Designed miniproteins, single chains, continued (2). Designs and how they scored, part 75

Each design is a single chain, and the fold is of that chain. pLDDT is the mean over its residues in the fold that is shown.

## One batch from the design tools (miniprotein)

Design m6591
Fold by ESMFold2-Fast:
Structure m6591 (fold): chain A 75 residues (1-75)
Amino acid sequence: SMEEFFERMEKVVKESGTEEQLKEADRLIEERAEEAAKDPRRSIEATAERLVEVLEEAGLKELAELVREKAKEML
């Protein structure tokens, strides 16, 4: 489910980020979760792609790669 997707992404970030990276990544994950909640037809694949894009834009490239890999395991 979409909820399980965000739970797994938050867990991956917690295990891999510094405190500052965790704050930024958590904010971006929360914003994507809010977007997904407003669009019930949005797929996990589309949500994962969007999350990867915003993490990369924030300079969190290693976390973006981990999210991309974990999302593929769920699809």
Scores: mean pLDDT 77

Design m6592
Fold by ESMFold2-Fast:
Structure m6592 (fold): chain A 68 residues (1-68)
Amino acid sequence: SVRDKVRKLVREYKETGKLNVEELLQLQKDNNLTPEETSQLLAEVGREEGIPESEIVKMISEFNRAWE
């Protein structure tokens, strides 16, 4: 599922401090998600995985920069 793939990216972020933005953008395209829906899913999964809110904000910011 898309949620499981996002969870993999969130877990990689926990280990490395880096978000694979390219893979996240590809997941968005493959699943016909909007940037807003993708950001909401990233935040939801991040909270489930115990990521601090400050780090969730950082992940979303990194993702949103890819649209500019």
Scores: mean pLDDT 84

Design m6593
Fold by ESMFold2-Fast:
Structure m6593 (fold): chain A 69 residues (1-69)
Amino acid sequence: MNPAENLLKAIKYYEEGNIEKAKEYFGKVTDRDVMALMFELLSKPDGEEQVAKLQLKLVELHKLGPEVS
């Protein structure tokens, strides 16, 4: 399984309006998976722009999670 698969699926479901599945897949994402995807994106010609877009999506996904008690 691609380390970024859960993060990519979380973003896809969030964009489709499927908040329940977006939360499910985002809950499976680790900081290591996020870092791995960021390094992969930075290797692309437009990597800095793609990383900025990813960071915005991560903020949106974090807002869907429950507040840490």
Scores: mean pLDDT 73

Design m6594
Fold by ESMFold2-Fast:
Structure m6594 (fold): chain A 78 residues (1-78)
Amino acid sequence: SAAEIEKKKEELRKLLKKIAEVLNESLESIKSLEDLQKLLSKAGEKGLTDEVDEITKLIADISDSPEDDEKVIEEIIA
């Protein structure tokens, strides 16, 4: 449902903010799926594996198609 998608977007935003704060990065600097992948790689190196896994699942749940992944990320971090 739309409400479940909005809840998942909110959880995704919270996790991205948490990861960005730990890495001393700005979410405003993340503009693409490639930038997000770099952030998640750094987060994994810092031991935030559970957060990385949850973000990956949330993106898949929000997006029915890989083509929408970048749009989802832009909506969350814009």
Scores: mean pLDDT 74

Design m6595
Fold by ESMFold2-Fast:
Parts: structure tokens; C-alpha cells; sequence
Structure m6595 (fold): chain A 83 residues (1-83)
């Protein structure tokens, strides 16, 4: 599994978590991902979008982002292990 694949899985996890609490914001994140030319561009656009949200939406977004970041960390650790 490549680093780009791990990051893309983390973005998908973020979108799934956001969809459970704010489906409208999740739909916007899916649109941003679909229009991005690379995983790096998707991350940049998602971060910019998150910063522009209302304080209430931003809190939910950041909570979901923290869980997605933990998930990405677990995938990275698994990739670095022999098992």
C-alpha cells in the first residue's frame, strides 16, 4: 500500500465520519475530493474548506479530522511493520 493510498483512505474516513453528523458538509468534501488532481491537492482544499466553516461546523469537522488522522497513523504503523 502506497503513502498516497493511506492518505486517500484517511480522507474517505474523514468524509464518512462527517457524514454521520453533517451530511451537507460531507457532500461538499466528496465534491472537493472528486475535483482534486492529487491526494495532496485534496488535503489542501479540504483544510482550506474546513477553516472557512462556521464555528459549530468547524468543531464537528475538527473532531472528525482528529479521528481520521488517528486512522491514518494506524495504517502507517501497519505498513512499517513486517506483519
Amino acid sequence: MSLDEIVELAIDRLIELVAKVDPATAARLREIKARAASVEEALERIAEFGAGLSPEQQRRFLEAAAVAAKYAGELLEERLKEE
Scores: mean pLDDT 79

Design m6596
Fold by ESMFold2-Fast:
Structure m6596 (fold): chain A 68 residues (1-68)
Amino acid sequence: MMSEEQILLGVELAMQTVRDPSASEEEKQRAIAYVEELLAQAKAAGLPQEFIDRIEAALAEMKALFAE
């Protein structure tokens, strides 16, 4: 199981990929999928709801940025 710090770092790196104008659509899709996997792992591990809410908010922002 990943630590909270590792999950947050993964989310931050994925967000940077989605915001990178030089990143391909495929790279951005993989970054979003990775955060979806991290969210599923966090929920399965029973991590605090505040932490889960943060990941869900970041995932929603990434999907909105990708749709632009």
Scores: mean pLDDT 82

Design m6597
Fold by ESMFold2-Fast:
Formats: structure tokens, sequence, C-alpha cells
Structure m6597 (fold): chain A 63 residues (1-63)
């Protein structure tokens, strides 16, 4: 859905503001590909971004 895609874009911005530039780039790649994240994955990713855990965020996106 458009809402889910916009959420991916918002998460990319949040990752960039947190200094997690690789996570931001991966999220922008997903957005460009039209790939959505489930609400559960969105919530977990937002938690990891808030925690500054880029390794875990990238692992989540690669699964």
Amino acid sequence: SLAALLEVSQLAGEAARAGMFETSRRLLELFDAGEELSPERQAELRRLIAAGDEAAALALLDS
C-alpha cells in the first residue's frame, strides 16, 4: 500500500538522522523497488534505529 511504502521512506529518514546511513540507503532501495515492510518489522526496525543498533537493523532488512 502507499501508506506502507511511505513508512519505509520515513524510516529511511529516521535512520539517516540517527547516523545510520547504510540502513537509510537499504531502506531507500526497498522503497525504490516498491517493497513494503510488515507493521511488526516496521516497529522492530524503528526500535533498532532508536537504539542506534545498525548491525541488527541491517540483519533485519536482509532476512
Scores: mean pLDDT 85

Design m6598
Fold by ESMFold2-Fast:
Structure m6598 (fold): chain A 64 residues (1-64)
Amino acid sequence: HMKLTPEQEEKIRRAWARALGLPEDASPEEVLKAIADAMGLTPEEIRALAKQAGLEDKVEELLK
């Protein structure tokens, strides 16, 4: 995917939070965890998704 700005990254986070019924202030880690839980994703798939959303640094924290 294209390189994301911080503003685009936050917009994507908010969009996912809304889609998953989370608060707008949900952290990127919380959003990614909810996506993983809903989709039954593997750690590799979670990392790929996070990279597309510009959240790869956050996914390491989540996948400890």
Scores: mean pLDDT 67

Design m6599
Fold by ESMFold2-Fast:
Structure m6599 (fold): chain A 89 residues (1-89)
Amino acid sequence: MEFVERLIKEMVEALEKLGGKEAIPQFARDLFLPEGRVDLAEQAAKRAEELVKKGYSIEEIVREILDFAVEADTFLGRLIRAELTPKPA
C-alpha cells in the first residue's frame, strides 16, 4: 500500500508540472506504449478523458488508470498486484 500511494503521489506531481488534467490522456498512453499495447494505451487515454470531463481529480484518475493496468494484466499491473498481495514467506 505505501508503494502504491507513493507512486500515485509522484505521478500526480509529474502531471501537475506537465499541465495538470490536460496531460493525463497522454500520460495514460505512455504507461502502455512501452509494452506494445497500443489498443490498451488508447483505451486508457479515452477512459482518462472521460473522467476529466466528469470532473474527477488528478489523483482519482491516476488511481483508475492504475486499476485498468491491473485489470488488463500489464507488466505495471502485475507489479502493483504483487505489492498489494502478501508474498508467501
Scores: mean pLDDT 75

Design m6600
Fold by ESMFold2-Fast:
Structure m6600 (fold): chain A 87 residues (1-87)
Amino acid sequence: DLEERREESIREFGEPRLVELAAEAEELVREGRPIPEELRERLIEAAREAGLSEEEIEKLREILEAASLIAEGRLDEFRERSAEAAA
């Protein structure tokens, strides 16, 4: 059945999709570009499909936001958030 084959493909490709999207985000940050919201949402979705917990998903969101702030040159906002987390 086509639907059964699709479910098997989604399960098999969940982890590779996460790796591919993560590599795309890393390349953008390396080039000093912000990570688009669409790519961040896709990464979070792929992470859930790969079986990451909600705690791990929350950490991923924090990492992606921090990376985007750094890439945008918004280091002051990154520093302010880090200070608030330490308080």
Scores: mean pLDDT 67

Design m6601
Fold by ESMFold2-Fast:
Structure m6601 (fold): chain A 78 residues (1-78)
Amino acid sequence: MSLEELQRDLAHEETLARILELAFREGLSPREVAERLGVSEAYVSRLVRELADPVVAHSVLGLLKAAAEFLRELIERM
């Protein structure tokens, strides 16, 4: 694993966690989430549709945050 690869993966996971947080915790539309995070509306819509159950979405968000924290710790050790 390269440091640059871990940093890219961390940024991607943090973006995914933020999408789920805004969509399911704050109830924003896919368009509003896309505009706030600078990602494609189609991508946000696909994620929201796949994770339509708020309980499942919350569990996935928790998992993504834990993974991001783990990657951040690895980066700090490298």
Scores: mean pLDDT 71

Design m6602
Fold by ESMFold2-Fast:
Structure m6602 (fold): chain A 70 residues (1-70)
Amino acid sequence: MEEVKKNAELMLESVRRYAEQKGLPPELRERVDKLIEEAKEFIEKSTDPKEAFRYVAEKVLEALRLIEEA
């Protein structure tokens, strides 16, 4: 779990930074931030590494789609 949490945090940080560098509109930025927060909360409470990774990957992909839409 610790390795999964650490790797997830790094992925989420990268997505957040990418959104910031892209200069997203405030509404899209807020949606990306909420997806990141949801992923962080899930991995903190998760005890299954595979499910945690799948959930984080799904949220990361959703956030990337929002950034690409901008």
Scores: mean pLDDT 79

Design m6603
Fold by ESMFold2-Fast:
Structure m6603 (fold): chain A 74 residues (1-74)
Amino acid sequence: LAEEFRALAEEAREEARRAEEEGDLKVAQSWYALSDAYEALADALAARDSRGAMERMEVAAKKLQEVREAEEAR
């Protein structure tokens, strides 16, 4: 569970680096924010902080939507 979100964070960071290489800084920033949100969620899950995990999952969902909007605008 925490491992799955760590893997998603790594994938988001890879997408951020690709966007940076292409010069799409806003898209890269949105992917980095999503990666940070997934890492924060994984940390809460690993710490067995169920309330914190729920709050961070909502943040991650919002950041994922922001990534989709940024990618669609590019």
Scores: mean pLDDT 83

Design m6604
Fold by ESMFold2-Fast:
Structure m6604 (fold): chain A 73 residues (1-73)
Amino acid sequence: MREAARAAVEAAVRGIAALGPEPLEAALEEAEKEAKTEKEKEVAELAREAFRAAAAGDLERAVELLLKAAEIA
């Protein structure tokens, strides 16, 4: 749902504001490294793109990327 994806993006933005981007970025990089199937790699890449969009202030793009990842997962 868009509301759930938006809440996740807002939570990520708050985490970045409180702790800096490094902890969430490190977690996303680890997810990409541990992805074993092409489907898992695609989901991890979309999540990483959503993080970069959120960090840049493009929250609507971040939500749309998370929705695409959810459809694939």
Scores: mean pLDDT 72

Design m6605
Fold by ESMFold2-Fast:
Structure m6605 (fold): chain A 87 residues (1-87)
Amino acid sequence: SDEDLEALREEAKRIVEEKVEDEEVKRRLIEGLDRITARAKEEGLSVAETGDRMAAYIYTEMAHAGMPEEVIQEVVERLNELIRKYS
């Protein structure tokens, strides 16, 4: 549901805010999560499909920014736990 997608988005943003110190990377990740959620609602995607897109985006963006693999994995793992909660 749209309500579940919004809940996923808000909690995913909290994970990014807690784990990502770089303000520019944080801003790009949050903007990407908003964009992914808006498109998911438009396309009628499930929470699981939306979460998969979020995880792929976060991994790619953080890796491109040169963040340590350990930090990337921690964020992605927390997001996967969140996806499971709403799926």
Scores: mean pLDDT 86

Design m6606
Fold by ESMFold2-Fast:
Structure m6606 (fold): chain A 88 residues (1-88)
Amino acid sequence: SAAERELRLKLLKKGLEMQDLIEKHLKDNKEFKTLALGALSLILQVYKRNEALGDELFARLKEAIEKKDVEEVKELTAEAQEILRKIG
C-alpha cells in the first residue's frame, strides 16, 4: 500500500541519517560504533510499530552519539528491547 511504502521510505531515511552521524562521530571507536548501530536497529523496529516513541528514542540516540555517551546508548538498547517485548 501507499502507507507501507511511505513508512519504508521514512525508515530508510532515518536509518541513513543516523548511520551518517555514527560514522561522523564514532569512526575511530569500533566498539562504540557497533553498540550505536545495534541501538539504531532496535529503535528502527520501535519506530515501525510506534512512530512517536521511535522519534523520541532517535532524538536520544542522536544526542548520545554527539556527546559520545556510551552508557546512554546501552540504556537505549535495553529500553528499545523492553518496548519491543511489550508491543510484540
Scores: mean pLDDT 87

Design m6607
Fold by ESMFold2-Fast:
Structure m6607 (fold): chain A 89 residues (1-89)
Amino acid sequence: MELTPEEIKELIENADEKTLRVLGISLANHPWLIEKYVPAILEGLLAKYEEHKDIVVEFLKRLYEKGSPEIRKTIEEYLKDHPEIKEAL
């Protein structure tokens, strides 16, 4: 059954380092899921940034590289106030 955006956000916010790495790889291999869940994913990742900076940056970089132009624009908009993360993409 398909997860809701709220369930995706909650999953990311409660994820440990291993879960975040696995989710990043999985979503990069399933780009249709990125388009559906990108705002929830971004909100969850920003909440985890201070705990897992390197993993969050890698996850965001994968979304940016595998996403459509629309997804890239959404990522850039969410990262407007986070120049350190944007520079790492």
Scores: mean pLDDT 75

Design m6608
Fold by ESMFold2-Fast:
Structure m6608 (fold): chain A 94 residues (1-94)
Amino acid sequence: MIEEAEKAKKEVEGIKEVALARLDTLLEELKENKEDLEKVKSYLNSAEAVYKAAKEKLKEIAEKVPETKEVAEEGIAKVEKKLAEIKAAYEEAK
């Protein structure tokens, strides 16, 4: 139903926004601690965990509510792009 699809789309947007905000924080923490290789590795591991959790939740919603597939795929792509930025910062730090 239209109302159920709209609610699911808002849930997808919420998951995306929370994941991106956490990844932004981890990227800033990694850049501030670039001299500490153990900390930058920990931040990268945390970022990968955030990405995995968000991707799994977004895929689950898209499978249950097919109308969300496009917004879920867009959300996954945005989170993947932010993770790639964190990985690039990690490679520059080591």
Scores: mean pLDDT 85

Design m6609
Fold by ESMFold2-Fast:
Structure m6609 (fold): chain A 70 residues (1-70)
Amino acid sequence: AGEEIEKLQAEAEKLAAEAWKLAEEYHKLVKDPNADPAEVEKKREKLKELLREGLRKVKEIEELVEKIGK
């Protein structure tokens, strides 16, 4: 108990860092007049995927905290 929560928090922080870095790359592509629209869309889809994974991990942490309190 607790180790799973710490692991999930570390994974969530890692996903947040990846999402922030990807968002910066996305902004650079959007401002580049020679950017390939397909690459822009690819990065946007990956950002959405990372956000969904982050939300799932937050939910798992909440469920584990509830179970530990019982």
Scores: mean pLDDT 76

Design m6610
Fold by ESMFold2-Fast:
Structure m6610 (fold): chain A 81 residues (1-81)
Amino acid sequence: SEEDLQKLKEKLVEDAYNEVVAESACLNEDPELALKAKEYLQVVADTSSNVEQLKEDLETVKSYLKACNYQGLLEYLAALQ
């Protein structure tokens, strides 16, 4: 159902956010950047209609955030539009 899909997306975004905050040194040093990280993860969830693709896209965004590669992240997000 649409409600079940929305709950799953919210859980996947929250799990991804908690992981990158715990494992990314750059996010620990910058609270403004940590808030932006959540926004980036939410953009992926909002643009995805397929749960398997969403999981892959979230892994890609997490990898950029953990690597502090914001240029690559922004280029990736632009390509999703």
Scores: mean pLDDT 81

Design m6611
Fold by ESMFold2-Fast:
Structure m6611 (fold): chain A 75 residues (1-75)
Amino acid sequence: MEEIEKRLEEKVEAFRKKGEELLGPDEEGRKKIEEMLEELKPVGLGALYEQAGDEDKVAEIAEALRPRAEKLAAE
């Protein structure tokens, strides 16, 4: 259990770092990253961990969610 939680935290951290690279380290970029993470909570971070088994998948997920995060921010 603990190891799974630790790995999940590492994947979330990697996702945040990749999101920062894609969206920028400024306030807008950080806001969009937080919104993407919030959107993923209802879906389940377990699914994110399964899909983001490596850095490439993390980057793909971050890029795919960027338009949705922007739409949510516009609400």
Scores: mean pLDDT 59

Design m6612
Fold by ESMFold2-Fast:
Structure m6612 (fold): chain A 91 residues (1-91)
Amino acid sequence: SLWQEAEAGNELAVLILYGIAKAEFERNPDDIEALERLAQASELLAKMGNKKAGEDAFKAYERLADLYESRGDTENAEKWRKKAEEVKKKL
């Protein structure tokens, strides 16, 4: 799996997944699944030393929290807000 290789530290796999997720998100900014993939791929790039990707991950996790909150899903909103805070602390 490309995601398994990315999580194992394969930088090329992370870059491919980031590109796909970013294109999906730009096509539909309300697509929660695309936004989740974008946040995860950006966080992996940040762990590899890409500071801008860390900022992108933070913004994506905050947007996920806002989207879940707007739907009344407080539990998932809090989950993604916690992820955003964890990423922000490393910036």
Scores: mean pLDDT 80

Design m6613
Fold by ESMFold2-Fast:
Structure m6613 (fold): chain A 63 residues (1-63)
Amino acid sequence: PLSRRHQRILEQSKEATKAASEVYKELGLDETDPKKREEAIKKATEAAREALERAREEERRRE
């Protein structure tokens, strides 16, 4: 079984991945233009970072 710390990291990663996935979905995962895909990756990365920060704050509030 996973430790609480490890599980917490997994949950934060899951939320970050979910946020990035939503950004990609909104921008169109099927984008074939390499330059547009790079922009989509940048936006997805920013969304993931923000979601991770929110997940961390949510966890802190529960403490």
Scores: mean pLDDT 69

Design m6614
Fold by ESMFold2-Fast:
Structure m6614 (fold): chain A 76 residues (1-76)
Amino acid sequence: MDAVGRRVLEVGAELSFEVMRLFIEGGGEIPAEKRPLVDAAQAAVNAAEAAVAAGDHAAAEEAIARAEEAIRELRA
C-alpha cells in the first residue's frame, strides 16, 4: 500500500472513532450541531478514497487535508 493510501485509511479510522465518541456522548445520536462537520469529513474521506483509486495523489492529499480539518473542528 502506498503512503497516501495508508493516510486515507488512517483519517477514515480517526473519523470513525470521532463519530463513535460523539454518538456515545450524545446518548445514541450525533448532536445536530456536529452533523454538518461529520458530513463534510465523510465527503472528504470519500473524495480521498476516489482520488487514490484514480492514482491522483495530489487530489487525495487535498481531500485528506479537508478531512483532517473537519475532524479537528469536531474535536473542538
Scores: mean pLDDT 83

Design m6615
Fold by ESMFold2-Fast:
Structure m6615 (fold): chain A 58 residues (1-58)
Amino acid sequence: MEAELEKEIEALPGVKSAVVDLARRELNVNFEDSASQEEQEEAARKAAELFAAALAAA
């Protein structure tokens, strides 16, 4: 479910908001202005993994 996936991604450190569109296979992640480059990279990887798992399950 897109809303649940968005909540999981938004719970990642350094993530401000996330928008998931499974029908278009699109993932948009917005980072906090204070997020370090390390936090941004870790959050982006985890978000991509969660998104890939959701696509595989759909």
Scores: mean pLDDT 80

Design m6616
Fold by ESMFold2-Fast:
Structure m6616 (fold): chain A 84 residues (1-84)
Amino acid sequence: MIEDGLKKMEEARKEIREQHPESIEEAFREAQVALLYIQAVATRLGAKAASPEKRPELQKEHDELVTKANELDAEIAAERARRA
């Protein structure tokens, strides 16, 4: 049942939190990566609606957001490696 699955996941999260509170920081940083990708998508959609003169600026913003997301994701991976 869905409720049993949710309870099992909540119990697993509580266990991880009790044993490894630092993993909450990692989850927060993963949320930041997701937010940066959402902003990049929004910038791409804006570029489609923008005048030709504005598109290069929006494309640059998109590329910068993707770069920041990739850098943060790489930092998270490096921190996982340090914890292992």
Scores: mean pLDDT 73

Design m6617
Fold by ESMFold2-Fast:
Structure m6617 (fold): chain A 85 residues (1-85)
Amino acid sequence: SDLVEEVQKKRDEALKEMDKIVNDTSLTKDEKIKKISEIRKEMLELVDKALSEETDLDNRSKLVQMRDDFEGFVRNKIGEISKKS
């Protein structure tokens, strides 16, 4: 599915950007959390749009799994930022 492939590509890009943000020593904790939250919002909106258009049940399951996995990654990144002194 073109929709699944588009979401996979954007997910991989988002994960790389989140890693850059977490490791950016020029950013404050609040700035990092804000940027991660913006990436999360954009990714969830993309997945929700794809789910609204996708009719294949297997592809829908993949999109739901990608959403749930991405939420887990976001939670872990925010947790890492919050623990740094």
Scores: mean pLDDT 86

Design m6618
Fold by ESMFold2-Fast:
Structure m6618 (fold): chain A 81 residues (1-81)
Amino acid sequence: AADELVERLERLGVEIAVADPEVAKQIGPLLKEAARLIKQGKYEEAAELLREAARIIEDQNPALAPLAQQLVELAEEIRKL
């Protein structure tokens, strides 16, 4: 479960970096910390960081709304654990 969630997060991070390297630099620390928290079973805190990253993506590059939505969906899945 945790490894699957981290894999999905890593894939989303790569897609964001391909689409907008500057946005990826801004949210990179949040995604890295979220992955660490997921591995520790701190799902509530991880979900909050993913929602913050999604908000930053929307604010900086609204064209990446579909990727931001995928981060919100991942946060919702994590929050239900």
Scores: mean pLDDT 86

Design m6619
Fold by ESMFold2-Fast:
Structure m6619 (fold): chain A 74 residues (1-74)
Amino acid sequence: MPSAEEILAEFERRAEEVLRRAREEGWSLQETADELARVTLETLERMREAGASEADIQRVLRLFHEYLERAAAE
């Protein structure tokens, strides 16, 4: 079973892919935010199944805000 660290690494890869596709395909900020939210929700579910701490959950949420801010800065 993947560790919280592995789940976090997968989340970062998926979030970077979302930003890359949004840039390449000309997605709206809303579309990019919706896809980032979907990836974040799936990551949080996997974190809970792995027995991750509240601190791990807060880290995922902070990263979500950071990626959303990067998307808005385009």
Scores: mean pLDDT 84

Design m6620
Fold by ESMFold2-Fast:
Structure m6620 (fold): chain A 65 residues (1-65)
Amino acid sequence: MTEEEIADKLVEETGLTKEQARKVIEIFKESKGDVREALDRIIAELGLTREQALKALEIVYKETV
């Protein structure tokens, strides 16, 4: 699945904007499999709740791993 397709799925399933969805994918890649670090960065940088951030990461993880 392309990054664009993952971003579209994030928008549909979590209600994030497309820009926020792209940033989640970027943070996930930069965290190199460290889900805790990715979660903390998403909350801090995007202002999402822990529940929203965790759901977004679950979607990215399932589509990329």
Scores: mean pLDDT 79

Design m6621
Fold by ESMFold2-Fast:
Structure m6621 (fold): chain A 95 residues (1-95)
Amino acid sequence: HMEEQARAEAQRRGDELISEAKKLMKEAFTKAESGTPEQALKVLDEAVKKLRELLDEGTRLAQQHPEVAPHVLGALRGYLTLAEAMRETAKRKLA
């Protein structure tokens, strides 16, 4: 019963981190597509930094509640990988 509540709270916090990462990716993608290459790089660099912070939070949550680790860490690592790939693409457009 109490273990069910602790798990539900961990799941909710994990979903909040994933939701924030999704919002960051949507905003970064929109700004990168509509801006100059220099603006796109700046926006994507900031998105990568924020996603790394969210992954650090997700890692701490996963250490306390290992049962949410695959869901939370999988999603956050996925978004970070995508943002880093987009940043590398933006860098190549400036070269």
Scores: mean pLDDT 83

Design m6622
Fold by ESMFold2-Fast:
Structure m6622 (fold): chain A 100 residues (1-100)
Amino acid sequence: DLRAEIEEFKANYEAEYANADASTRKHLEWIKAMLEAEDLVATARRLLAEAESVVERALIAEIALLMARLKGAPEAEIAELERLYAAEKAEVEAAKAALE
């Protein structure tokens, strides 16, 4: 079932990407990269380094964690991604606190 959903996403990716706005295209690119990743943690870290905002970093980390859980990744990998997500979420909360 999951394999069928993955294949459907890949088949529809180009059409969805062509009709998406810039923010949705970024989200689709992150999902595709993580879906195709052999090393999800390494892919997540690369995308985090390329992110332009604390909000983008938090979203990337969240997508990576959800993808790891969906793919049945090892508990150690899930735990590392949970730590990455917690760190990025803390950065968002710190930024919110600074805005008053």
Scores: mean pLDDT 77

Design m6623
Fold by ESMFold2-Fast:
Structure m6623 (fold): chain A 85 residues (1-85)
Amino acid sequence: DELKKLIQQSAVLFTSGSILYSGAQFSKSMGDEETAKEELKQAKELYDQAISLLQQALSLDPSNQQIQQDLKTLEAKKKEVEEEI
């Protein structure tokens, strides 16, 4: 129950971050690099929050392979965003 809530909250934050990441790509296509950087920073903050919630979820169920896979995916996406900032 608590585990499921943490996973669902993480998914919501990840979705919000992905929307901002898409916004950043659109801003870049329009030549607005400053807006794109701001959107990327906001996406990173949301990914950081999503990762924190999944880490809490993993602490409740350390052998959960789905959470481990989702964490790896989120950390990789966060790294890509950091490299673009």
Scores: mean pLDDT 89

Design m6624
Fold by ESMFold2-Fast:
Structure m6624 (fold): chain A 85 residues (1-85)
Amino acid sequence: SEAVEEIERKAQEIIEALPQEEIERLLKEGESMTPAELRQMAAEVEALLEQGKYEEAARLAARTSLKLEGAMKKKQEEAKEAEEK
């Protein structure tokens, strides 16, 4: 539990340090990813954690979080357009 919280914090710090162009690029990549691909990336983060590779885990978690946000935002926009009256 504590390890997950620390990685989430470090991942957020990494995201804040990224240039806006890189953030937009990762969000766009996320829009094209399947749930299975996102799940595989999350599993990779957990594997790095078990090996004590915290910096690598945080970096991968940051990228995974942005890609997940991109995928979720696209689904929300599609849902909004479908609900147009």
Scores: mean pLDDT 78

Design m6625
Fold by ESMFold2-Fast:
Structure m6625 (fold): chain A 75 residues (1-75)
Amino acid sequence: MTPEEVRIEADIRIGEVDIETDKKLLELMQKAVAAYKAGDIETAQKYVDEMKKLNEERKSRIAEIQAEADARLAA
């Protein structure tokens, strides 16, 4: 695999993670808004916390993809 191919594959994989995470974040945000409007603040907070967790998981997955690409480029 060329260095250019390694970088492109990493960028595509990061893009896939972003698409997957954004879809889940949209669903959780819609649920949080619905719960908040219903006066269920506890449930709304739970969904907000799940969104924060997904963002941290996204950062970890992206860091893993980048580290894997960097290791292949260093070889």
Scores: mean pLDDT 86

Design m6626
Fold by ESMFold2-Fast:
Structure m6626 (fold): chain A 77 residues (1-77)
Amino acid sequence: SQEEQAEVTTLLRGLRAAEIAEREGLTPPLTEAERAELEAALAAARERIAAHATEEDLAALREAEERYKRLREEAEK
């Protein structure tokens, strides 16, 4: 749904915000492997949510969102 797609968009915005904050020295860097893995997972989940949503996909996206919200909060500190 549009709401679910908006949630995925919010996760992507959080990820990008964390990248900017990390570049500005506000957030400790993730390892390249960790960041790439999370980015790949979010991209895959976004495509699946766009086609169809499952409880498992929504749970995975929610978990990823919480993780990136933590990074964003750290960046704001």
Scores: mean pLDDT 62

